# Designed miniproteins, single chains, part 78

Each design is a single chain, and the fold is of that chain. pLDDT is the mean over its residues in the fold that is shown.

## One batch from the design tools (miniprotein)

Design m2889
Fold by ESMFold2-Fast:
Structure m2889 (fold): chain A 68 residues (1-68)
Amino acid sequence: LEREYASKYSASKIWEVGALTSEELARRREKEGGSKELVDKLREDAKQAKENAKELYEEAKKLEEELK
């Protein structure tokens, strides 16, 4: 149980960082005059990563409740 909690929580944090990194890259590319297609793709990647992080975080929270 504790190993599963730690694993899911860590995975959630990794996806969260990935989402923030993609958002930052999108913002930088937009500022530098990058293509709209590339910027849109980076923002979509960030959105997917954020959703993955949220799902894993919710699973970790459920396990945390079972741990007390």
Scores: mean pLDDT 79

Design m2890
Fold by ESMFold2-Fast:
Formats: C-alpha cells, sequence, structure tokens
Structure m2890 (fold): chain A 90 residues (1-90)
C-alpha cells in the first residue's frame, strides 16, 4: 500500500540520518523515485522537493562545506516532506 511504502521510505531516511556517511545523492534520488511511483499525484511536489534537496547539496559545494553536510540537509528535507504526507494519509 502507499502508506506502507511511505513508512518504509521514512524508516530508510531515518536509518541514513543515523549514519550520515551512508547518504549519497544517488540514494536520495532513488528514494524520491520510489516516492513518485507510490504517489503519482504528488510527482510535481516531489520534483520540487528533489530540486530543493539538490540546491542544499550545491550550496554546500559552493561555500566549501563537506558534501555530507548538504546531503544531510537534503535527507532531512525529504524526510520532513514524507512525514507530512504520511500524516495527511493517516
Amino acid sequence: STIAELEALIAELEALLANPERITLERLRALVARAKAALPDRALELDIVEGLALIEVGVSRVIGESETVGLRRAAELLLAYLRGLLAELR
């Protein structure tokens, strides 16, 4: 079900944030793709969230922060969005 997939995605993001060295851009993109597949009516909102997440990674690179800082912020943004969606569906 859509709720079960959202719960699985949230659990994966929480696990990644517990070990932020495992956060990669490819992994975040894969999680967004899974969310879009589960929620096609939210595809545009998920595209916006992905865009904002990419901005966080890009900003960290431009200002000379570690890429892990931007990736962590991106993961936190995606987690907040998915938690909001789950609350709407429950």
Scores: mean pLDDT 83

Design m2891
Fold by ESMFold2-Fast:
Structure m2891 (fold): chain A 67 residues (1-67)
Amino acid sequence: SDMERQQQIELYKKMAEASQEALKKLAPTGSTELLQNLRDALKAAQAKAKALGGDYKVDVVPVTVVK
């Protein structure tokens, strides 16, 4: 039903928010691989929310890359 679809959209929005918060906390000290995985999780959650018919815009926090 449309109600379950809306609930799934909200779940993916919450998942995107959680990934963004993790990026925010770990950006200065996290490994490149960990930060990339979190960015991928954020993008995947946003893509799923959009595929279900919801517009979701989440600002990506600045990321420091250590070589």
Scores: mean pLDDT 71

Design m2892
Fold by ESMFold2-Fast:
Structure m2892 (fold): chain A 84 residues (1-84)
Amino acid sequence: SEKEKLQARAGILAAKNTAEIGRGRVEYARRHLDSPEAREELDRVIRTLEQAIEQAKKLSKIDPEGANKAIEELERVRREARAL
């Protein structure tokens, strides 16, 4: 339905926004790796990215291309976070 397509579009945009915010949070943590707070922030970022990936996967039935691209961006940021 049109409503489902609009909701999927909004969800994909939200997922991409989560990846962009996540990248900034990873960059912040990278500059502060000597602090316990930075490590706790990395754990929170990883959990947020994992939740966003699960939500984006649900959208793949409506918009496979958009969902897959959002998942790839989220997984890239998650890999960067896990590497720290």
Scores: mean pLDDT 87

Design m2893
Fold by ESMFold2-Fast:
Structure m2893 (fold): chain A 88 residues (1-88)
Amino acid sequence: DPPVVLTFTARVAPGHAAAVQAFLAGLGARPGVLAVESTVAADGTTIDVTLRWASAAALGALLADPALAAALRAAGVTELTDIRVEPA
């Protein structure tokens, strides 16, 4: 499978941007994750995220993780928007 890039915008609870960035950086240890980049906007509550995967199958395995949504909420994510998957 060719590499793919997932991009999205995360809305986070006030004061939780660092915890959300740490959680996202931890995704880099998962099989098939090649790069994790996140940027906190000036408002401190919006994070733009780019995740690069070795394949669409590796991304699919992450999205099939039933704990992912709960872990994101626990880190402080309130909403995910502008979700896109593109060839790398």
Scores: mean pLDDT 82

Design m2894
Fold by ESMFold2-Fast:
Parts: C-alpha cells; sequence; structure tokens
Structure m2894 (fold): chain A 88 residues (1-88)
C-alpha cells in the first residue's frame, strides 16, 4: 500500500473495530456475528485500498485486524488502570 492510503486504511479499520467493540458491549450474545462482520469489512477494505492480490490482502487484513484489536485492548486497559490509580 502507498503510505497515505495505508494510514487512511488503518484509521478506517480502527473505526470498524471500535464499532464492533461497542456493539459487542451492547449485545454480548452477538459477539461472534460482529467479529465476522468486522473481519469481512476489513478484508474488503484492504483489497479495495491496497491494490494487492487477494491472498496478500487477506493476510494483511488478518495481521492488521489482530494488531488493532490487541492495541485497542491494551490502550483501554492502560486508560482504565490510570483512571483507577488517579481515583484511588
Amino acid sequence: MKEARKKETEQKIDEILKEMEENIRKYPSLAKYFRKKAKEEIDELIQKESGVGKATASEMALVIFQRHVEERIKQKMEEELNKALEEA
């Protein structure tokens, strides 16, 4: 991917993951459905924006999806920890 498009794609992926997490929080029983939806949107977005082959796009989507999920969980944990430490 070109650098500018990569940044835009990562931003859109973060938005998809944020909406997924919000939906899972509201409807935990549908978590599997929301995760499937998010993965499909990310795969399509990578294929559309990156211009790479399907196999490469799918691999990139998987890596980016996992990275963003892990980073967002880590950031949320750090924010909650800092908040708890400030209030305690």
Scores: mean pLDDT 70

Design m2895
Fold by ESMFold2-Fast:
Structure m2895 (fold): chain A 81 residues (1-81)
Amino acid sequence: MSQEELDAEVREALAEIWLAITKKDIEKGRFDDALAFLERMAKRFDPETAARIYEEAASVAEKLGHEDTARRFRELAEKAR
């Protein structure tokens, strides 16, 4: 296993963890925490990966009835590009 292979696996695992953390924060009403967390972590990723994570977070917020939070995440997805 090379460093490049490890990096790919780590990125996939981190994306799943971020979505899980973000969903918990949204479910608990910690929208500012969820937004701050994703904004800090998005800087570590390529624009497309960051945009995808924000879009998935927006879908979670929308499904939970938090329309304003979902809109904010979609705005961040557009800005990440």
Scores: mean pLDDT 71

Design m2896
Fold by ESMFold2-Fast:
Structure m2896 (fold): chain A 60 residues (1-60)
Amino acid sequence: MSEEELEQEINAALSLIMASVAKLMGDEEAAALFRKAAEAYEAGNIEEGERLRKEGLETM
C-alpha cells in the first residue's frame, strides 16, 4: 500500500467518525457532508473529500 492509499483510508475513517459525532450533536447536515467526504476519499477523489470535510466542519 502506498502512503497516498493509506492516507486515503485514514481520511475516510476519520470522516466517518466525524459523521457519527455530528449525528450525536444533532447536526444532520454536517453528518451527511462527512459521510459524502468518506465516500469521495474511498473513490480516490481526494480533493472532493477534502472540500466536503471542510464544508462539514464549517457547518458545525
Scores: mean pLDDT 80

Design m2897
Fold by ESMFold2-Fast:
Structure m2897 (fold): chain A 60 residues (1-60)
Amino acid sequence: PIVLTRTFPSLNAAIAGALIAIGLDPRAEVKVDGNTVTVTLPDTPAGREAAAALDELAAR
């Protein structure tokens, strides 16, 4: 599996990030731990594309 971890400046930002991740891949498994969001994606071409999109969003 592809695992991405991102830390956000607030709990509200973390929840927003989690919702965006679910919207990008409905098969994504999301865990929110305080301000930290961990997204687990299937190791498929679609999962890799979703991971790249999430990394691009985090870079902005």
Scores: mean pLDDT 72

Design m2898
Fold by ESMFold2-Fast:
Structure m2898 (fold): chain A 80 residues (1-80)
Amino acid sequence: SVMDEIIAEMARRLYEKALELDAQGKSLEEIEKELRKFMEELLEELSKKYNLSEEEKKELREEGERIVKQILTLLKERRA
């Protein structure tokens, strides 16, 4: 579906941002803060680009929050 493609785009861009921040030597707390900020920016951008409904925006936000948590878990495991 179009929503699956939009979620995949958000995920890809969040993962790329996380890898850049990790490469810069940022702490996990700094990465979380920057990823949450970037997630909000992506939510606004993608909502406007794809003319998302309020229901679709809510779904995209929930998926974005899940993706950020997954990224942070993976980075913690990599650093352990």
Scores: mean pLDDT 88

Design m2899
Fold by ESMFold2-Fast:
Structure m2899 (fold): chain A 106 residues (1-106)
Amino acid sequence: MNEVMAMFYTGLGRYYYRQGKYELAIFYYKKAIELDPNNARAWLNLGEVYYKQGKYDEAIEYYEKAIKLNPDNARAWENLGRVYREQGDYEKAEEYFAKARELREK
């Protein structure tokens, strides 16, 4: 039951994100997570909204939660690399990009 509603709210969050309505996207992604804390996609998408807002520390936290739930998600590793690159941590960025490439080759 909660999983179906979490998917619905994740879809609404994505819809508002595409419209550039980041506050609404965050609201619905957080509702999805409240209903299903194991929804790795909602955690990933929440991180992407914070990244777009330049809130890199929050983006990292949410991407790490997505990876903990689904460590094979190459996109989450790539997004972590992108955040660390924006912060000037090129060593961590390279490590995470390498992990994303490894996962895409499997």
Scores: mean pLDDT 86

Design m2900
Fold by ESMFold2-Fast:
Formats: sequence, structure tokens, C-alpha cells
Structure m2900 (fold): chain A 90 residues (1-90)
Amino acid sequence: KVEEAIRLLEEAARLAEEAARETGNELARKAAEELREARRAAEEGDLERAVEHAARAVELLAEASKVDPRTEEALRLALEALALLGEALA
């Protein structure tokens, strides 16, 4: 479960960074940073920290997706990762 969450966080970060590079979307750039921190925390076994960073990324991507539909896929992957991390904590 955690390994799958890490994979989803990597994909979401890549897509968010791509959107930020193409559009200059600051929310997408910040989301990519939060997704990278979430992945690092998950790799270190700090699932509580991973959930906190992933949740922050979801908030940022939800706002970004209102004006940039390219971030919708990153949001979807981030939500899936957050759910898997939450299940691993429970």
C-alpha cells in the first residue's frame, strides 16, 4: 500500500511540475514541492508527515484545477495517494 502511494505521489509531482513549467502556475509549483516532501516522508516511514504534506498538496491542486485543467490528473493521483497513506495509518 505505501509503495503504491509513493508511486502515485511521484506521478502527481511530475504532472504538477509539468503544469507549473508550462503555465507558471504558482499553486501547481507549490503542490509539486509538497508532493515531493510527502514522498520523502513516506519513504522514511513517517506516514503522519506524509499524510500532512499530501493533504496540503491536494488543497493546492484543488485550487489550481479551478483555472488550469492540466492539474486535474495530478489532483486525482494525489487524492488516491492520500487515501492509501490514510489506510496505512489506520
Scores: mean pLDDT 85

Design m2901
Fold by ESMFold2-Fast:
Structure m2901 (fold): chain A 85 residues (1-85)
Amino acid sequence: SLLEEAKNLLNTEFGKALEDEGSKLTDEDAEEISKHVAQALNALSEGDVDKAIEHLEKALEIAKEKGLEKSAKQLEKVIELLKKV
């Protein structure tokens, strides 16, 4: 399903991109992104797709502001999949 694809991308491709780009982040920025992604995953487990999108859009804003090009691309893919649910 699109929902399972989105969750898989967050736990695999996004995680790898964030690890690859981690040197560009302060500890505070990394914590903020991780909190929003964790909140999105929790919302998805509860079936709240709209809430998940809101949290992922906040993570995406931080990723774009910090120049995390790969992480931002993966977040955009996840958000687009969730919008099709």
Scores: mean pLDDT 85

Design m2902
Fold by ESMFold2-Fast:
Structure m2902 (fold): chain A 68 residues (1-68)
Amino acid sequence: KPSQEELDLEVELALEIIKAVIAKKSGDYQTAAEYYRRASEIAEQLGRTDLAEEFRKLADEYEKKAKA
């Protein structure tokens, strides 16, 4: 069974993903990139390395869109 700390991190991960999706849908690509970056960091803390890499790639792509 996961610890309370792991459960709290899973909730934080879900919230950061929700915030990233909302920002993306509103065209706020810089904010979306920031939330995906936070999601990647939390996923790494949880040992979910493949998920962390996916969020890192999303953060990089939305950061590029924000600069365009």
Scores: mean pLDDT 85

Design m2903
Fold by ESMFold2-Fast:
Structure m2903 (fold): chain A 60 residues (1-60)
Amino acid sequence: SEAQKEAVLRLQRRAGLEEDGVVDEEARRAIKLFQARHGLPIDGVADDATVAAIAALREP
C-alpha cells in the first residue's frame, strides 16, 4: 500500500539508507529495531500496526 511504502521510506531516511521503498536486508533490520523499540511483534514486516506506529513519527 501507499502507507506501507511511505513507512519504509521514513525508516530508510532515519537509518541513512537509500530511500527507494524496497524492503531489503537493511530495511528489514530497521523495521525489526523499530518494532522492538515500540513493543510490536518483531517480524520485520511492515504490517498495519507497524505502519501506523511509523506514521506517528515526526519527520526530521
Scores: mean pLDDT 75

Design m2904
Fold by ESMFold2-Fast:
Structure m2904 (fold): chain A 65 residues (1-65)
Amino acid sequence: SALLEELKKKVEELLKEGKFDEADNLLVRAYLAGKITPEQAEKIAKEVKEKLYKEGLISEEEYNS
């Protein structure tokens, strides 16, 4: 959906700016507002964690938590 794509773009922008808490809050607020499913929120969060791990910003232990 267009909303899901816009959320992913905004999360990517926030990550590039180092605003990880804001990215997480964006997804949580979207889920709580009923705009995305829990599964969609989890998928985006997982992709965010994978990106952070690849960029060396979180440890393997944090990635697996």
Scores: mean pLDDT 76

Design m2906
Fold by ESMFold2-Fast:
Structure m2906 (fold): chain A 99 residues (1-99)
Amino acid sequence: MSEEQKKLRRELRKELYALIQELIAKKATDEERQAAVLKLLTEFAEKNKDKFSPEEILEIIDDAILAVVMEVAVEYGQDTADRVRAVLDRARAELAAKL
């Protein structure tokens, strides 16, 4: 992964984790969480579509998702992390189908 891709992954991880924390705090439904995450990932992909291939964008997203799930597991516990992982994986799959 390039240094630019590493920087974007760090930025995406930070934004995604902040979003997940907000959604947990407001007790959002799984549908609300998926919609919010899909919006963030879609905006990230659109912003970077002229710089990176679809495969490179998905690699950055997948790395950010892994990091966020690990942080959620530490802060909120494994059960919450597993639920968050399911939402993130579904949003990622929906985005991948459009790329």
Scores: mean pLDDT 86

Design m2907
Fold by ESMFold2-Fast:
Structure m2907 (fold): chain A 55 residues (1-55)
Amino acid sequence: MSPTVRLAERLIRHAVREGTPAEVLRASFERWAETLPPEERAAVLAVLDRVLAEA
């Protein structure tokens, strides 16, 4: 996993623990992921979906 994707997972999990609404988290990370290379974008979105499904 790239350092970028690993950082994203850490930030997503932290935001979920702090009570950030899933819709806000999705919107923020989807916008950021659009600036990433396709492979990293797909990985970040997969992590986002996984963490939100676990919550």
Scores: mean pLDDT 80

Design m2908
Fold by ESMFold2-Fast:
Structure m2908 (fold): chain A 100 residues (1-100)
Amino acid sequence: MEELEELLRRAEELLRRAREEGSRLGERAAELAIEVIRLAKEALERGVISEEEAVELAREALRLAEEALEAETVTGDIAKAVGLVLRLIGIKLDLELLLK
């Protein structure tokens, strides 16, 4: 739980950074990472996934969002940034389906 809260804070900081840098794809990726971390926390609280699985999903979501921001702002690889956003959408949808 405490580790998930720290990962959530990091994702919220990434969102702030993406907005300051004017990164639309980074902003979307950070918003999705926040949603994934919240869903992983809910799945853990409901006993649907383990703490290890919740933390791994949260770390993966944050990593994908960080890479999306870097792809848009550092390398200008828009196709990579879009692909990372789509992966985050997929993780979110899988978690939403699991929580039904």
Scores: mean pLDDT 88

Design m2909
Fold by ESMFold2-Fast:
Structure m2909 (fold): chain A 96 residues (1-96)
Amino acid sequence: MTIPVSREELVELGRAAVENLKKAKEYKFVKGDDRKAAVYATAAGILAAALVIADPEAEPIAKAINEAIKALDAGDEESAEKYIKEAEELIRKLEE
């Protein structure tokens, strides 16, 4: 018994997650603020969980978001950027 969530709502949730990941990346690697990075990464993780609850077919987007969070926690800027871009591309495909 799932409440129907529109494709547009899935896109908005995904975009919100990506924006939080971009803020986490900036705070982690540009500003050196690990606490603020963790706040924004946590918000992105909650949005990834919401995506899976809304539609199990959004699992690939949630996976990319969670891999970006792991890369941020590991201090791996290159992998974080890669997974953020992967999540953005998967969200873009939802609008096609």
Scores: mean pLDDT 85

Design m2910
Fold by ESMFold2-Fast:
Structure m2910 (fold): chain A 70 residues (1-70)
Amino acid sequence: VSKAVPALVKGLKHESELVRLAAAYALGELGKEAVEQALPALLEAGFKDVSQLVREAASEALGKISKHLE
């Protein structure tokens, strides 16, 4: 369990678009385990965020799960 994941999940709901974008990218960079832990928040950001950039970043992070099925 990463200590960063709960903070990044809060970042996905921040009032600043740049903070939400950074949180989505950071979760993707931490990899599959972090994305799995943040899955409900990333799905919500990917489908419901008002920013297209945040939606795209969340979708890219979610792609880490589907591409690395071992």
Scores: mean pLDDT 76

Design m2911
Fold by ESMFold2-Fast:
Structure m2911 (fold): chain A 79 residues (1-79)
Amino acid sequence: MAEKKIEEGAKKKKEEVTKKLLEKGVPKDVAEMAGDNAGNAFRLTAMLSLKNGESIEEALKKGREAGDKVYEASLKDVQ
């Protein structure tokens, strides 16, 4: 069930980042693109963590951190 938990986490991070950017007045299309990027960063980072022999809990934590960095970068890029 690791892949399901990663996919659920990626979806949640996408929704979280999109919502936070919309609440800050970022245009919908830009916020949705940033959310997609955050979700993708979560998924890829978590999958790599699992392949490196780390626990699902550590994989999800690293995925969240990756998504948060995309959000931080998006705040600078989308202005």
Scores: mean pLDDT 83

Design m2913
Fold by ESMFold2-Fast:
Structure m2913 (fold): chain A 64 residues (1-64)
Amino acid sequence: SEEEFLALENELLRLILQLEAAGDQAAATRAVKRMEEAGKLYKEGRIEEATRLVRETIEWLRAL
C-alpha cells in the first residue's frame, strides 16, 4: 500500500513534468494540486485515500 502509493506518486510526477515540458500548464497545474491533496492525505495516515486520488489523477491525465 505505502510502496504502491510511492510508485504511483513517482509516475504522476513524471507525467506532470512531461505536461510542463509540452506546455500544457493548465493540466500540469491541476495535476500538481491533486498531488498536493494526496500528499496531505498520506501525511494524515490516510494512505488508501491518497493512493486512490493519485490513481484517479493518472487516469484523468491518460484520458486527455
Scores: mean pLDDT 85

Design m2914
Fold by ESMFold2-Fast:
Structure m2914 (fold): chain A 84 residues (1-84)
Amino acid sequence: LEEAVELAREAYRAAEEGDLERAAELLREAARVAREAGDEETAAILEGAYEAVERYGREGDREGAAEVARRAYELAEERARVAA
């Protein structure tokens, strides 16, 4: 899960910088890593965030995309902390 949290953090940074394509790629990779680690709930959260960032990017809602990426990172970090 540590790797998935790091990828989600990078996704949030990319979204803040306006690179929504990079943010979506990083969230999708974070979801894959979480799923491979056996945490399907964290993977579902990250995959939902990936889909939302792509949708907000198409709509031109940069603030919405950044907020979704931030929330996904915060939730992944919280879940990893509780699991440790």
Scores: mean pLDDT 83

Design m2915
Fold by ESMFold2-Fast:
Structure m2915 (fold): chain A 59 residues (1-59)
Amino acid sequence: HMTPEEVAKWLVEKGLVDEETAEQIREMAEKGYSLGSIVANYVKASPEKLVEIVKELEA
């Protein structure tokens, strides 16, 4: 299970978000927002790719 910090770092390493967006993602995850909601709001990708990303983060 990934921590909020690990989720943010993974998204930056995959080139899906910048470091400024990653800090916002970390804050939202710490507040208890679902990974699906966070990914849908902050990651710029197709719906199919967003589902894939969420599955990878929750695995």
Scores: mean pLDDT 79

Design m2916
Fold by ESMFold2-Fast:
Structure m2916 (fold): chain A 71 residues (1-71)
Amino acid sequence: MEDEITRGVADLIIAVLRMEAERARKEGNEELAKLAEEAIRRIEELIEQGKYEEAVELGKKALKEIAELEK
């Protein structure tokens, strides 16, 4: 149960980061787009290693950094 929930959360975070990267590129914000894309890549690497909890924590950190850059 926990692993299934954590995997689902990691997948949701990747989906949100992909939306943020697309939005940032449309707005010409290359810094935010690159940050989101790098976070996606690192999260996918952790998922491939079965480290779903680490993937979620990395994703939360990336989303927080993106939110701070948008202000």
Scores: mean pLDDT 80

Design m2917
Fold by ESMFold2-Fast:
Structure m2917 (fold): chain A 60 residues (1-60)
Amino acid sequence: SLVEKARELLAQGKPDEAAKYAEEALKIDPNNVEARFLLAQAYARSGKNAEAAKAGKGLT
């Protein structure tokens, strides 16, 4: 799945690619909490702290 691919890319130290897959998962299911969490982590690891905080606020 897109979520699993995002998780694998994040583990490989490829946060920009991980963010892309997490974004695609959210286009399919905007309520996907796992995809939103992975997107927040990918932004944080890319040094995009403001974007990471915004993505994280949507988690429930």
Scores: mean pLDDT 77

Design m2918
Fold by ESMFold2-Fast:
Structure m2918 (fold): chain A 59 residues (1-59)
Amino acid sequence: SDDLIARLAERELGVRVSREQLETAVRLAKEGASPEEIARATGLSVEQARRIRDAVLGA
């Protein structure tokens, strides 16, 4: 899923995030975590976490 991670970093977030943060966020989103749970686990904002979750669930 490195390709999905690269797409999310470039197209969805509009900001620089670490690969580790993005990988963790994608994994948690696939596991059904809420944006609040993703944000807590990764240090991303709730808004960034929501965007990642929506992209993962829509893909």
Scores: mean pLDDT 73

Design m2919
Fold by ESMFold2-Fast:
Structure m2919 (fold): chain A 89 residues (1-89)
Amino acid sequence: AREEALELLKEAIEYAKKGNKEEAARKAAEAAILLAEQLGDEEAAKKAELYGEKGNALTAALLALKLAKELGDEELAEAAEELIEILKK
């Protein structure tokens, strides 16, 4: 789950760099869902699903960052922060 979430965030970063915000949102949301499930946070998982469906890349990335910090995983948090920086440009 952790390694899969990290790869999904890396894919989201690549889509964001290409200007494909819709795919970036989907990948960031998938990562956030995995992290929420690992934490047992059903509400966060449902919010992530909605953000992915709506193409809300920035909100999905912000949720992934929050969940990565709750897990204490610096590598996941760094990937989510990189994604957020790209999406804010």
Scores: mean pLDDT 87

Design m2920
Fold by ESMFold2-Fast:
Structure m2920 (fold): chain A 80 residues (1-80)
Amino acid sequence: SAATQAESQKILDELLQQARQVGQWYQQQLAAGADPQQVHKQTAQRGIDLLEQALSRMPKSDTELIAQLQAMIEETRAAL
């Protein structure tokens, strides 16, 4: 429904904003001379945490977005 789509879109928009902040943090850490492998693992874990938080808030009727978020979590964990 339109109401479910609006709620899902709000959660997705918040997730994208938070993901952008994680990306900025990643660039700042590299510029500061942090170990790239360690920063990559920390960035991936932060990403997983954000995806899990978004997933917990998703309307249960939005099965397509739930499946997409679950796939992103699985792919990110597999890359660690």
Scores: mean pLDDT 86

Design m2921
Fold by ESMFold2-Fast:
Structure m2921 (fold): chain A 56 residues (1-56)
Amino acid sequence: SEGERVRRQVEALALAASGKYSYAEIGERFGVSPATVRRWERRALADHGALPEFEL
């Protein structure tokens, strides 16, 4: 669903924002390429000026 797609991208970007995981590790977790994770990050930074914060 659209909500699941959005949630998955937000979770991936929160992991990227943490600095603890590589794009390859995040890509493996979400079933996407490292280039896709990087593209999501660049788009979020361009659109919002910051990566999304993930609440507990």
Scores: mean pLDDT 74

Design m2922
Fold by ESMFold2-Fast:
Structure m2922 (fold): chain A 60 residues (1-60)
Amino acid sequence: SLKEKIEELKKRLEMLEYTRDVLRQRIAQASGAEATRLQQALDRVDKEIENLKKEIEKLK
């Protein structure tokens, strides 16, 4: 159902937001190549979060 799909997407969004927070904490303590790699991972997570928010909004 539509409601079940929205709830699954919201759960996925919460997990991605948690991952984003973990990456931000790791970046704060990283340097050099590790910091760059973590920033690239964060950029990917941020894009997925924005896409997921748009999908949820479209289904409402």
Scores: mean pLDDT 87

Design m2923
Fold by ESMFold2-Fast:
Structure m2923 (fold): chain A 65 residues (1-65)
Amino acid sequence: SEMKEQLRRQLAEEARRGFEASLAGDYKSAAEHYQRAAELAKELGDDFTADVLQERAAEAAAKAA
């Protein structure tokens, strides 16, 4: 479906940006992107991917604090 394809593209983009921000040491930006990616994974019903991305967001947020 078009909606699922749109959500999958947004998830991939947000996860990519989170990864790039994390590599650059921008943990605040990484946390924000991983959190958005986790929300998109949850909307897709992919709870496993959502949990993994939520863990990455939490780790990045802790490093930013």
Scores: mean pLDDT 89

Design m2924
Fold by ESMFold2-Fast:
Parts: sequence; C-alpha cells; structure tokens
Structure m2924 (fold): chain A 57 residues (1-57)
Amino acid sequence: GAAARALIRREAGLSDEQVDTLVALVRRGASPAEVAEATGLSVRQAAGAITALRAFA
C-alpha cells in the first residue's frame, strides 16, 4: 500500500519511479539480487524492502 511505499522511499532513499519498479518486481516474484540490480540497492536493503512490501500489502 501507499504507506509501505512511503516508508521504503524514505528508508532506502529511492525515487517514486524506483519504488514503482521495486513493487512491480516483487509482484513478479523477483529475488533480492534482481531487485538490487534494478534499483541500485544492496541485496540486504532489497531483502528488507521486499519484506516490508509483503508485510504492508
């Protein structure tokens, strides 16, 4: 939801466009490594963002 997107944007320093990319990848079942490559996050940050999106979705 919107709250999860706002939290991820703030915590990870992502733009709205990068958050939309992250959400699309997570919905497709992308791995933390794939999310990290697409967004510029570390694998650890990508794993945290995926967990946050699933918890608040």
Scores: mean pLDDT 75

Design m2925
Fold by ESMFold2-Fast:
Structure m2925 (fold): chain A 66 residues (1-66)
Amino acid sequence: AGLIRDPIDGLYEMGKLAIEKGNLKAVERIIETLERLAKQAEYFGDEERVKKAREAIDELRKMVEE
């Protein structure tokens, strides 16, 4: 889409930084935002974006657990 920059990549990078800083509340908010983006992408039938957002969420959760 021409109207939206890819926020999933930005949120994933922010999530990694939040984990590095030990800001677990920020990580939780970032995951929540990624979940909302995944639902929005699903509504528009963008399966590639849904997959990308879900993969970002999974990786962030793995990093929190180490």
Scores: mean pLDDT 79

